# Ledger of designs, part 3: designed miniproteins, single chains

Each design is a single chain, and the fold is of that chain. pLDDT is the mean over its residues in the fold that is shown.

## One batch from the design tools (miniprotein)

Design m74
Fold by ESMFold2-Fast:
Structure m74 (fold): chain A 85 residues (1-85)
Amino acid sequence: ASATLTLRPGESAVVRFGNIVVTAELSEDGKRVRVTVRDELTGAEEVLELEEGEFGRVKLPSGKVVEVLVEELTAERAVVRVRVE
């Protein structure tokens, strides 16, 4: 399963993959994306801080893997791809 999130500076977006909730936030200066991955079944939570072109990977206790890629980061927006395997 996958989703693409587009954020402006200071914005946040949430995507859900069953019990997995991914929140992405773009900093006010537009330089960093903060991604919070939460598994509602186990209560596991991980936070990633990512810059343009950076890739984050979170392995949850369920064996599910969440992958996050910051595809684009400009002064006007971030484009963040989330995949769950």
Scores: mean pLDDT 83

Design m75
Fold by ESMFold2-Fast:
Structure m75 (fold): chain A 91 residues (1-91)
Amino acid sequence: SEETKALLEAARIVQEAADKYGVSDEQKARAMRLLAEAFRQVREEHPDKSLDEQLIEAARRALERMRAEFPNDTVLIKALEDALKKLEEKA
């Protein structure tokens, strides 16, 4: 589906940013879980928005949650900020 393709592309961008910053597989898995959870919530709250707008909003929510719950994970936060910028550039 188009939703699956968009989520896989977003996951690829997050994975590439994480690899560039040298974050662990456990940190990547956590970031991906937060993104997937936020994406489900945004899709339920804003079903009429474009898929790109839903993914960007989901990425912002995941990043905000990461900053709040894991503020000492500065390298992962920086990787996610880079990933969000790339997602916004693709939209």
Scores: mean pLDDT 79

Design m76
Fold by ESMFold2-Fast:
Structure m76 (fold): chain A 67 residues (1-67)
Amino acid sequence: LQQAAQRALELGASPQEVQQAVSLAMKAKDFEQGVELAKKKLVEAGIPPEKAEEIAREITQSLQQQS
């Protein structure tokens, strides 16, 4: 989780935008929805779609493993 958040920050997302992406992934009903919602938030923050999907998957997977 920490590494994925840091990558998003390095690509231009603000701490608040990263926190919103994590929150959306946590509240999602399933893994795929978590990835989609986090990806959309990261793309809105200015991260390229390909990198946003990688980071969103890493965030969602980390949260699922902690549960």
Scores: mean pLDDT 78

Design m77
Fold by ESMFold2-Fast:
Structure m77 (fold): chain A 70 residues (1-70)
Amino acid sequence: SPIRELTEFAIKQIEAGVPRTELAQLLVQKGRELGVPDEHINEMAEALFTSKSREEAIKNLEELTKKLEA
C-alpha cells in the first residue's frame, strides 16, 4: 500500500529526529512519488503537528493509516 509505505517512511524520519518543518516537506515529496492523494498527505501532516511526543506521533500515524486503508 502506498499509504503504508509513506507511513513507514514518516516513522523512520521521526525516529531519526528530523525537524517537523523538514518532515512535512519530506512527506509531501515522498507521498507524491508514491502516488498518495494530497488529502491523505495533509491528514498525515496534521496528525504529526498535533502530536505532543514521538510516541504519540507514531501511534496517530498508525491509526490514521489503518482508517485510510479500510
Scores: mean pLDDT 80

Design m78
Fold by ESMFold2-Fast:
Structure m78 (fold): chain A 90 residues (1-90)
Amino acid sequence: MSKEQQLAFLEQARALAESLASVALEPISEEEAAEAERLAEELAARDPSPLARLLAELTKTTARMLAAGASAAEVSAALVALVDEAIAAL
């Protein structure tokens, strides 16, 4: 994946993360959050790419926040921040 393709993907991911603020989010179970975190860690361990690491961090952050009962606005803000850090690192 080229740097330009990575940037285009991250800009789309950022827009999706911002859109999440208007969605009604329900909390997930602690077991569902633990499974999502486990799968994210397995992805990061097998694929050392920056995109795989970002996907793992987005997944873990979303799972943890939803298990904690965070609002859509709080989840959106956290995911936007992670994507902005990934864009800055390109």
Scores: mean pLDDT 80

Design m79
Fold by ESMFold2-Fast:
Structure m79 (fold): chain A 97 residues (1-97)
Amino acid sequence: SSAAKKAAKEKLEKEIDEGIRLISEAVVATSAMTEYYREHKRPVEVFDEESLRALSEEELRDLIAILERQKPLANPIMQAAMDRVIARLRALLAEKE
């Protein structure tokens, strides 16, 4: 039916949007980790909740600063992903303060 086709299309569009969100956030995380290593000569991991919660307040602040510095150079999709990652890092920082 026409209604079933519309529902299937809406479900597929939501799955594609979620895929774009997850991929863009992974790219942002990888870029931030790489820049952190370049500046501090030590690795950090930001892909999972355990790794994120292991980060110090200083590491969280440094990662936020890196992303805020990179944001003006990024396209709108990546800027939106950066905003989401920055918000998560800021929430973790607030939990430690």
Scores: mean pLDDT 85

Design m80
Fold by ESMFold2-Fast:
Structure m80 (fold): chain A 80 residues (1-80)
Amino acid sequence: DLEKMIEESRRRLLAGDPETRRRAVRGVSEFLKKGLIDPYQVNLDIAAIAATYSRLKEEGKLTEELEKEILKRIEELIKR
């Protein structure tokens, strides 16, 4: 469940989990390289999505459906 994974990532970032922080940094870097986000748009919600994206990619679990859902969530957050 993507929603639960994002919530877990957010909780771990708030707790200062080093591994989740590293995944968030990696995911944010990839989103910036793809032109999906601006450096000034980075917040806790974007970081939680980025950490989840990085984890799924590292574990070989990033399906086309999950990637599309993640990109859609980023676009909705950027609008606000």
Scores: mean pLDDT 85

Design m81
Fold by ESMFold2-Fast:
Formats: C-alpha cells, sequence, structure tokens
Structure m81 (fold): chain A 76 residues (1-76)
C-alpha cells in the first residue's frame, strides 16, 4: 500500500486523481510488492511501479487522459 507522501506525490503528478483512484493505486502497489517489485524504499520506485500497473487498467487510463497516459509510459 502507498504511504501518505506517495499518495500526495501521485496527485501532484497526475491530477485529477480522486480518492477512489488513489485507493486503486494503493491496491496496484500492493500487487507489485508480491511480484518482482522495484526498490520499495524509494518513493519514486513504488510510485513508478504503481503507475505501470494503472497504465494496464483501461478505466484508469481513460480517466487520466492521453497526456497522462504518455507520462505513465515515460515514467516506466
Amino acid sequence: PLSEAQKQQVQSLFPPVDDEYLRRLSEASAKLDGVDPPSISDVTGVTGAAIRLIGDDPELVAKLGEERKKKLEELK
């Protein structure tokens, strides 16, 4: 799951992100923790991994829009 600092970082990078999407991001991050996770001690690493998982969710990708979809791919 994401810390409060990680949630704030995601919101600053990818507005609009509401509480529901932050919850989904936290769930995606938890899944990554069990499967070849990046450095979890690095807030950027955890955020980047969660962004990768969100990028595979068509509903979240559509909500973020095309510009933020490109940012997701760049941050991989």
Scores: mean pLDDT 52

Design m82
Fold by ESMFold2-Fast:
Structure m82 (fold): chain A 97 residues (1-97)
Amino acid sequence: SPPTAIEIDLYALLTALRASPSGRITRAEAVAALRAAYARLGLALSDEEIEEIAERFDVNRDGTLSLAEVEAIRKGLAAYADLSADEFLARVAAALA
């Protein structure tokens, strides 16, 4: 089954954040990660649509995203709360293949 929009968003951002030594990424890095994830599905989102997703995950509106804040959003979704971060990422990666 194709992944949902929120699964694509969380996969893109969590993968980028987990690869960051600080556990933080810039909004520009978040935009790049989101664009790459959507492109793999043949989904051509506009620059405005990608920026709106990044803005939504920039909870503090400080121009950076943190691993802790994005993980809190993932854990807040009942459908994914019982999955570890690694289990969630593996599931979505399989759906993107």
Scores: mean pLDDT 81

Design m83
Fold by ESMFold2-Fast:
Structure m83 (fold): chain A 90 residues (1-90)
Amino acid sequence: SALTQEELDKIAAEVEGVARRAAEELERRGISVEELREMLRRGIEELRELGGDPRLIALLEEALKEESILDAFLTLARGRVAALEEQYKK
């Protein structure tokens, strides 16, 4: 059966929390902005493979150019959650 809205919200919160902590840890360890950006680009490609919304992927690619790295990373994490949600909505 499809995930309930409560389960989906919980997964979204967990993924966003993990993404935020990971981004903060990367910044704390002195990972360069360019290195973090490349990691985010790789995550976007993984989202494509996972069957994420092409419109969301396009927005994420634009976010990498104009938004803060943390905001782009959080948006990517939310996109991955949305792709997982679609996998269970048959």
Scores: mean pLDDT 65

Design m84
Fold by ESMFold2-Fast:
Structure m84 (fold): chain A 80 residues (1-80)
Amino acid sequence: MKIKIEREGGNGAEQMRKIVEEEKLSEEEALALGIAINNALGKGEKGEGVAELGDIKVTVKVEAKNNDEIEKLEAEIEKL
């Protein structure tokens, strides 16, 4: 699976939640998405993260306006 999140952090958190809910991601797919986003956030306000879990490959690009938007993304990751 390839997922691309190119939004400000606040929008990215909402978009991630919608992807999990609307696409009905498996627990493994949701975990891979969370890892990829966390890897992207580790590179600062703008970054790209990749996670591969079995046959699942997730690539994300995250653009965050400020630390509050990053915290919102991290909170959504903790729910996965």
Scores: mean pLDDT 56

Design m85
Fold by ESMFold2-Fast:
Structure m85 (fold): chain A 68 residues (1-68)
Amino acid sequence: SREEAIRKLLDTLDMPEEDKEWLFSHLHLSNEELTEEIMKKYNLPEEYREQLLKQVSLLREQIEREAP
């Protein structure tokens, strides 16, 4: 299923299970909205926003390729 494919993709990321579950629950957001929520969750400085948005966009492209 699409959910299984997304879960499998997230399992390739080196992050704690609670962070993977949080990310999965927020994939319904736009790339910009998800980036904003990640910035808030980890209290990241504004200088990381553009790089994080790029990473979120790349993750979204992988999801669309592997779980269309």
Scores: mean pLDDT 76

Design m86
Fold by ESMFold2-Fast:
Structure m86 (fold): chain A 72 residues (1-72)
Amino acid sequence: MLREVAKLFAEYVEKQGGKVLSVEVDEEKEEVHISYIRPDGVGVEAVIHAPTDPSIPSEVLEIKFMPAEELE
């Protein structure tokens, strides 16, 4: 499941015109760590929690953006 979440998110980013920089799966923490550049040039690092327990929803734990001040 975690690897499928990582793959689907990476494919989504690329299909939206973004560029995936790195994808890392932490199976013990049930987390996916993804770094990518959005189509608008903003860098993003996201941590997604995707537990195997169906009673616990998946959630984004951390998002870090590069400042987009240069785009204005």
Scores: mean pLDDT 68

Design m87
Fold by ESMFold2-Fast:
Structure m87 (fold): chain A 68 residues (1-68)
Amino acid sequence: METELQKELDDAIKKIEELIEKGEYELAIEVGKKAIRWAKTQIPLLGEKGKEYVEKIEKLVKEAEEKL
């Protein structure tokens, strides 16, 4: 089951994707880096799922950086 933390991370991913689609790469990078920092602090609670969220957000940040 998705926890409240997982929903918040899913919402963050969706927001970053929307910013990338709109060409707001600088904002997508900023939001993504903040989300990565927070997600890393949650890894002890979420285990492998927390690492998967970090990896997904890092990929989105890298995509935005490549388009910047």
Scores: mean pLDDT 80

Design m88
Fold by ESMFold2-Fast:
Structure m88 (fold): chain A 102 residues (1-102)
Amino acid sequence: EEEKKKRGDILIAFGKGLIEGAELARQTPESKRDELKKLAEEYVKKGIELIREGRKANDWDKIIEGSYYVGLGTGMLLGAEGKADEAIKLGQNYIDEGEKIK
């Protein structure tokens, strides 16, 4: 039950990241697109490192935080490629699935 709730929280965090990243990309001028992509790649890397550390430590909060950053960077990258609406829909689907698991 507790593990199931944490798995739901991971999906919700990733989905929230996707939505926020895509919205940030929409608000970013085209002249800043390369800076946005670089920042997005840094967030994905940070998220992966947090997930790795969390798994080794059995730290669910760290895994959830890392999943949010992977989502955030992914949403930013998708939004920079003109796929913000798709990223928002995907993020909402992850939130909905996570809520069903909890």
Scores: mean pLDDT 87

Design m89
Fold by ESMFold2-Fast:
Structure m89 (fold): chain A 100 residues (1-100)
Amino acid sequence: SLEQAYFEAQKLINEILDLLDKLPKLSEEEKEKAKQEIKKLLEKIVQLARENNLPELAKIESLAKELVQLLENDADPSELKKLAEELGELLRLALDAQLA
């Protein structure tokens, strides 16, 4: 259901943001595990957007891809967090538009 998609999207974004906040405090081994988890969460977000035919799907996919690329290139955690927050806001607006 769309309400379940809304709840799931919020959970996924919050989990990504929590992992990004922890990233600079982690050991190299823990950091690699956190990066893999963030990548999986981003894949789940893209799948959720596709399955629910969300508006702005191309932009959602683009932001998720950019975040993965920056994450793999060890970009600054504050830049990663800003992009994740932008993705979260886009998802919220897209889901709100579907509920309206």
Scores: mean pLDDT 86

Design m90
Fold by ESMFold2-Fast:
Structure m90 (fold): chain A 61 residues (1-61)
Amino acid sequence: MEEEIEKLQEEFRKLAQEAADAVANGDYDKLAEIAKKMREIGRKLKELGIEPPVAGTVPTA
C-alpha cells in the first residue's frame, strides 16, 4: 500500500509537469487529456485514504 501511494503521487507529479508544459505551449487538447489522468489518480489516492495534491498551481512562462 505504501509503495502504491508513492507510485500514484509520483505519477501525479509527472502529469502536473506535463500539464504545465501543455499550458506553456497552448496545447489545451493535451492539457484536457492530462487533467483526466490526474483526476483518476486523485480518485485512487482518495480511495486509499490519501488527500490528493491540489491541482491548481502550474508554472507559467
Scores: mean pLDDT 73

Design m91
Fold by ESMFold2-Fast:
Structure m91 (fold): chain A 64 residues (1-64)
Amino acid sequence: MSEGTRRLARFVEAASGEDVSGWSLEEIIRYMLSKGNSAEQILAVAELVGVDRARVREILERLL
């Protein structure tokens, strides 16, 4: 989980320029949603970088 979250943070930093390195997985997902990313896009990126799909879906269900 922690390594996948770090990889997701680096992906978001590269794409947005925002420093999210200290953020929780939930904070990163909330940020991605705020930038107009869909739940499906967030799940796809999370899988690509090695974050647990079930954990990401659980967070999305709480935020949506």
Scores: mean pLDDT 80

Design m92
Fold by ESMFold2-Fast:
Structure m92 (fold): chain A 88 residues (1-88)
Amino acid sequence: SMEQEEKAKKLIEEYLKKLDEINDRFLTAMAAATSQAEYDAIRAEYNAEVDKLREELKKKLSEIFGREVTDAELNELINKYIEEKLKK
């Protein structure tokens, strides 16, 4: 339905905003790091935050659609949103 698509687009927008904030923190932390242990810790934290954010989005989208959203469908939905945004 249009209502489900509108809710999904809002969630994807919020996801992309949070991902941008995570990416900014990651790049800042990497630029400030001075040891292998710090680099490894920063990469581990980044991967954990990105994975958590992706799984939270997938769960919320599954609730909206009333079925489990696959990783492939999630990628398609995100890509469609980005393409639509770039055309405006």
Scores: mean pLDDT 86

Design m93
Fold by ESMFold2-Fast:
Structure m93 (fold): chain A 93 residues (1-93)
Amino acid sequence: MEELAKILEEAIKKYQDDPEKVIALNTLGYLLEQADEETQKRILEAIKSKNYEEAVKIVGEVVRKKYADRPELAEQLIKSAEEAVKILVEYLS
């Protein structure tokens, strides 16, 4: 999804001096590369609509499925992705 990747790159550049935000945004980008195009579009629509809960839910489903054998890692990745979604919702506002 080119639009979502571009938004992520622009947000990373804006927050380049904040290492915690950069790590969260890069983690979300890495997780989104593992999702199909339809799932990425749904996440983008939720973020653009400021529907934080829906965006986090979709990302959480992708991560828990991918890392089903590593539930502790899945929850850590989801927590980082939640922070990134919050940053992107604020960035697009």
Scores: mean pLDDT 82

Design m94
Fold by ESMFold2-Fast:
Structure m94 (fold): chain A 63 residues (1-63)
Amino acid sequence: ALSVEELTELLVKFAGISEETARRIAEWVAAHPDASREELDELAKELGVDPRVVRWAQRLYQE
């Protein structure tokens, strides 16, 4: 399974977001691995990122 640190690095590298934002997404996804699509989209809205980035992060963490 991916660690929060590994997920953060992947998000920075491939989504082009800041390390701070990537870490917040990674930590949130790790704490809420079974979050609904609506919960993921709300986090994306709060952080000002594309909801596809947060959904991708959850999929990477679970796969």
Scores: mean pLDDT 84

Design m95
Fold by ESMFold2-Fast:
Structure m95 (fold): chain A 61 residues (1-61)
Amino acid sequence: AMIQLSPEQLVHYVLQLHLKEKLSLEQAEAFLRQLATSQGYSEEEIAAMLARFREELARAE
């Protein structure tokens, strides 16, 4: 079943995978882009999600 996740849910999910050392930073950004693209998000929305991911990562350091 195709489950539509919100941009915030996608960012949080991928960020948790990176923080738990399951994905490198580069792998996490690529995976976030892939998931968002597969769920029909626009390039503008994907760029906003990547910016949010980087902001959340900076706060976690």
Scores: mean pLDDT 80

Design m96
Fold by ESMFold2-Fast:
Structure m96 (fold): chain A 83 residues (1-83)
Amino acid sequence: DEFEKLLEELRNAKSRDEVNEVINRILELLRKKGASSEEIKEFADKVVQFLSDVLKEMSEEQREKLVEFIKKEIEKLEEKKKK
């Protein structure tokens, strides 16, 4: 699963720039899998809001929370496509 590889890269990201690079690759993959521009924008906006809350401290715990958050948002988009 291409998303699992990107989530693993996100978990191992050492800097905010690496986090941003992985997030951009996730957005590209969502687009390739048929997500609309509106769905991609909503996803990006939610990620930005999440990151604003964790900018003060990017610990391993915050990184794992980010991975879980992104995973759940991807699952929501995939479930929407099943109907």
Scores: mean pLDDT 75

Design m97
Fold by ESMFold2-Fast:
Structure m97 (fold): chain A 58 residues (1-58)
Amino acid sequence: AVRALQERVAERLNALIAETDARLAAAPSREERVALLDALGLEATALLAELEAEIARL
């Protein structure tokens, strides 16, 4: 169960990273790139919190 949850979170993170990478390619300014990376960090933190909550239920 835990491994399956980790796999699903990893898949969502990989998809999020791919989307962010495409946006970074279209936003060459440092400020825009930092903002995109900050947004990625917030989304990744939320996914990790969700995984931790599910593990705590097991």
Scores: mean pLDDT 78

Design m98
Fold by ESMFold2-Fast:
Structure m98 (fold): chain A 81 residues (1-81)
Amino acid sequence: SSMELEEAEKLAEEAIRLLEEALEDPSKIPEVLERLRRLARESSPEQARSFELAAATLEAVLEGGEEFAEKAREFVERAKE
């Protein structure tokens, strides 16, 4: 039980770190998206959720520009606290 929760927390923290990295440097978005998609494919459906949400957020930033980037930064800050 605790081991499953710790792994889920580590995966969520990794997804948040990758999302934050891409938001701080948008030139890294394609690389981070590939990493997030790979991690999602290698994870169980439950564990993949955090990576899929982070990837969807970065895709929205690529399509919507700065307005979506600002909302994504707010999401990351709330998730870190």
Scores: mean pLDDT 75

Design m99
Fold by ESMFold2-Fast:
Structure m99 (fold): chain A 94 residues (1-94)
Amino acid sequence: LKFVEETLERLKQLIEEGRGEEAAQLVLDSVLKLTNQQHRYELLVGGIELAAKHPDKEVREKVLKAVIKGALESLTNPTQATGLVLLAIGELLD
């Protein structure tokens, strides 16, 4: 879990700095480095939570779209993938 924790700390920093493109790319690159499906899920959930808190809509949108892509391409459990996609879409509509 150290990799997930360290990645979420870096993701938080990029989001707070307004570096939405780099934050989105970090989500996509990092989910592919994880071999454990639960760790992939935890990373993507953390990405939604961090993005949802940020006041810049453009930064939120880039990170949330990366989470949607990562969930669809990298999660094998369709219920988990669908749940994350719906959660991310809900945050995009707020």
Scores: mean pLDDT 85

Design m100
Fold by ESMFold2-Fast:
Structure m100 (fold): chain A 82 residues (1-82)
Amino acid sequence: MDFRSFELSGKNTAEIASNLGAKDLYDSGRDGLKAYTDGVKATSSPDYGAKVQQVTDDLLSKGDQLKSDSEKRLQDLLKLLS
């Protein structure tokens, strides 16, 4: 691999494009998890549904934070290579 400003920018662009694909996959998974949680809440006891909702909310919050951190890291890397 040749490390030139143009090549590095191209590599970072490919990484960003890959992360956009991962975002779509993550968003689809998040929507699926929410639908599953809603189904559980509709068909199970309120106590169990509340626990599933708490776990889902915590997982989604952590997932969103991790996604944001990863995107920020890529932007920081892109800036460092500019």
Scores: mean pLDDT 64

Design m101
Fold by ESMFold2-Fast:
Structure m101 (fold): chain A 100 residues (1-100)
Amino acid sequence: SSEDLKKIEQLVKKLKEMVEKIAKAKSVEEINEILRETSREIAEITKDLSPEVQQVVLRLLTEMQEVIDDAIANKESKETLIEKLNELIEKAKKEAIAKL
């Protein structure tokens, strides 16, 4: 529906805002706080979406956490981390829209 599409667009906007906040973060603790806050906001947006779309979003959040944990463990550049996070978001957006 058009309302579900608007919710997916709102979700993508929130995720991209999160990536911008992560780019500016100065500590691992700050990154984890950004993730917790954003995950809560995303859960609220996705509550009214289909179970199929909710599963795409849940997988995305899990994959984003894994990429962040790997970047911290391997001391990856913030530029590389941000590119990976944006790729995951764009992939999930396409999958979520396809399930509407």
Scores: mean pLDDT 86

Design m102
Fold by ESMFold2-Fast:
Structure m102 (fold): chain A 87 residues (1-87)
Amino acid sequence: MSPEVVEELENLLLRAINAVAARDVAALRQDLGRILELVKKYFPEETERLEQLVAETLAAVEAGDYARALALLQEMGRLVAEKVRES
């Protein structure tokens, strides 16, 4: 995996965390959509798992459960870090 794609995924995850803290659902949707696009392209085996995490994160934020949203973003970060270590 290219270092540029890793950096983009890490930056998008940080932006998503900041969007949750700012309660900016529109920014969160955009950043999560881009993360999903990159994972579909570079880690297609993880697509279903990430689609579920994205859906749960958005549902948590819409419900006002920001603690759950942050925990789900941490799980996405763990998945990305795991795949980077396999490269």
Scores: mean pLDDT 83

Design m103
Fold by ESMFold2-Fast:
Structure m103 (fold): chain A 87 residues (1-87)
Amino acid sequence: GAELLREVQELAREALEKGLPVYEKRRPEMDEEEKKLADMLEDLLRGIAEGRGVEAFEEAARFYEEMGYEELAEEARRAAEFMASLR
């Protein structure tokens, strides 16, 4: 439980640290949907890294549902349940 949760948080932290400069550099070239997806992914990774993985995946599920991506929303809800099982 706790060790795996720490590893997931560390991976999210590394992904955010390496990915954030790439997203910032590419933002001027992105369309509005790509920007919204990038912002959601940044918020998701930040939430996981901060120990808010359950809440972060629930927010991602809501985002996907609002965009009409029902299957991705269901997968995000399952990910939130998985994160809750690690607590």
Scores: mean pLDDT 82

Design m104
Fold by ESMFold2-Fast:
Structure m104 (fold): chain A 76 residues (1-76)
Amino acid sequence: GVNLLIEGARRLKEQGDEDGALRALAHALAEKIDPEKPSPESRELFEKARRGTITREELLERAKKIGDEEVIEILE
């Protein structure tokens, strides 16, 4: 679930695995945007997370748009 992804991201960040942390946060954000029916936006985030192509800047911008303070806090 989302809480497991958020907790995993915090641990990966503490270990210096920035790519792993970004993937976990992108997956968590995608689930928060559309948990029942994947929208084009949530599908894009999920695919970028899987491929490791998500950037910190892109993820932060998307988190700010939906007001997700948990993801913003971890990215800062």
Scores: mean pLDDT 75

Design m105
Fold by ESMFold2-Fast:
Structure m105 (fold): chain A 65 residues (1-65)
Amino acid sequence: GAKEALEEALKRVEAGEDPGKAFGEALKGLSDDEAAEASAAVAEGAELLKTRDPVEALKKGIEIA
């Protein structure tokens, strides 16, 4: 689901992949509804933290999803 995809994206980033590419690749395996849920969780995470760091937004998105 959305949370597992975000966790896979974070794992890819920690392995040295670009955050945008890691997130995009993780979303490709999801349904449209699950991809929307994952994207919304990351966007909410960025807004709650008032951050421009995609990694911090992704970590917070995992907590929300």
Scores: mean pLDDT 81

Design m106
Fold by ESMFold2-Fast:
Structure m106 (fold): chain A 100 residues (1-100)
Amino acid sequence: MPTFDQVLTDTQNTAVDAAMTLPDPQTRQAVIDAVSGWYTTVMQNPSDDNRDRMIQVTTLIRQGDMGGALDVMRDGGRRNNDSTTVQAVDRARQLYDQGS
């Protein structure tokens, strides 16, 4: 299993790189904001559940499933009672679905 720090770094870099390929600047920024919020929550609340979700997010993004990755981040936000991350993910998901 990768270390927690490796999972965090890998997820953030993978998600930001994928977001930067999105043609719409508003969708790009919304995805970056959602990833940053989730990254911050996981850094403050290191748990095996959050680590597994970060690995799942990275895997989905690498498979081209940004929508699935956002859905996993939303569930993670809800499980951590992080309404800010949930709202950021919901906005990113709505914009992504409109621009796809």
Scores: mean pLDDT 80

Design m107
Fold by ESMFold2-Fast:
Structure m107 (fold): chain A 97 residues (1-97)
Amino acid sequence: VVERVPLEEMHKYLDVEYKEGAKIPVLGKDEEGRPYGYAKKPEGKGYVKVTFKEGVAEIGDVVEVSKENIESVEDADMREVVDFEVDIGMGLIKRAV
């Protein structure tokens, strides 16, 4: 964890490309309690869902991408990212799905 981001500023981080050293805000926790965020694919179109290791961060923390912090990286559904942007804009972060 490098910093904590106010909810109203989290949308600014959706433009971050996934790479070593990238700073990704934690937007939620999965069913296993692992923190996750989203970043742009460095190659191709769309986003990746970056899942951090359990206990690395809390929602609103910013995590620097490193092998020690990352549990998994998978392709994100663009609809999930867009829905999250709407929820942030309305102050409605409600879903652990």
Scores: mean pLDDT 66

Design m108
Fold by ESMFold2-Fast:
Structure m108 (fold): chain A 67 residues (1-67)
Amino acid sequence: MEELRKEAYRRAADILERSGNTLGAEIMRALAEGKEVPRPKTLEEDIAEGIALIVYGVELISLERER
């Protein structure tokens, strides 16, 4: 579901920003808003997206354990 993916990107962006990764957060926000990338998506961007989702999952588990 595209809406769920969008929400995941938004949360990943917030987590990246709090972690000091402003560039990664901006990329995730652009994806969450459904903005078109002017250039073709690169392998590096795919990797960054994957890392952001992993960070989101790890952070969510950590927060769940603490809360």
Scores: mean pLDDT 64

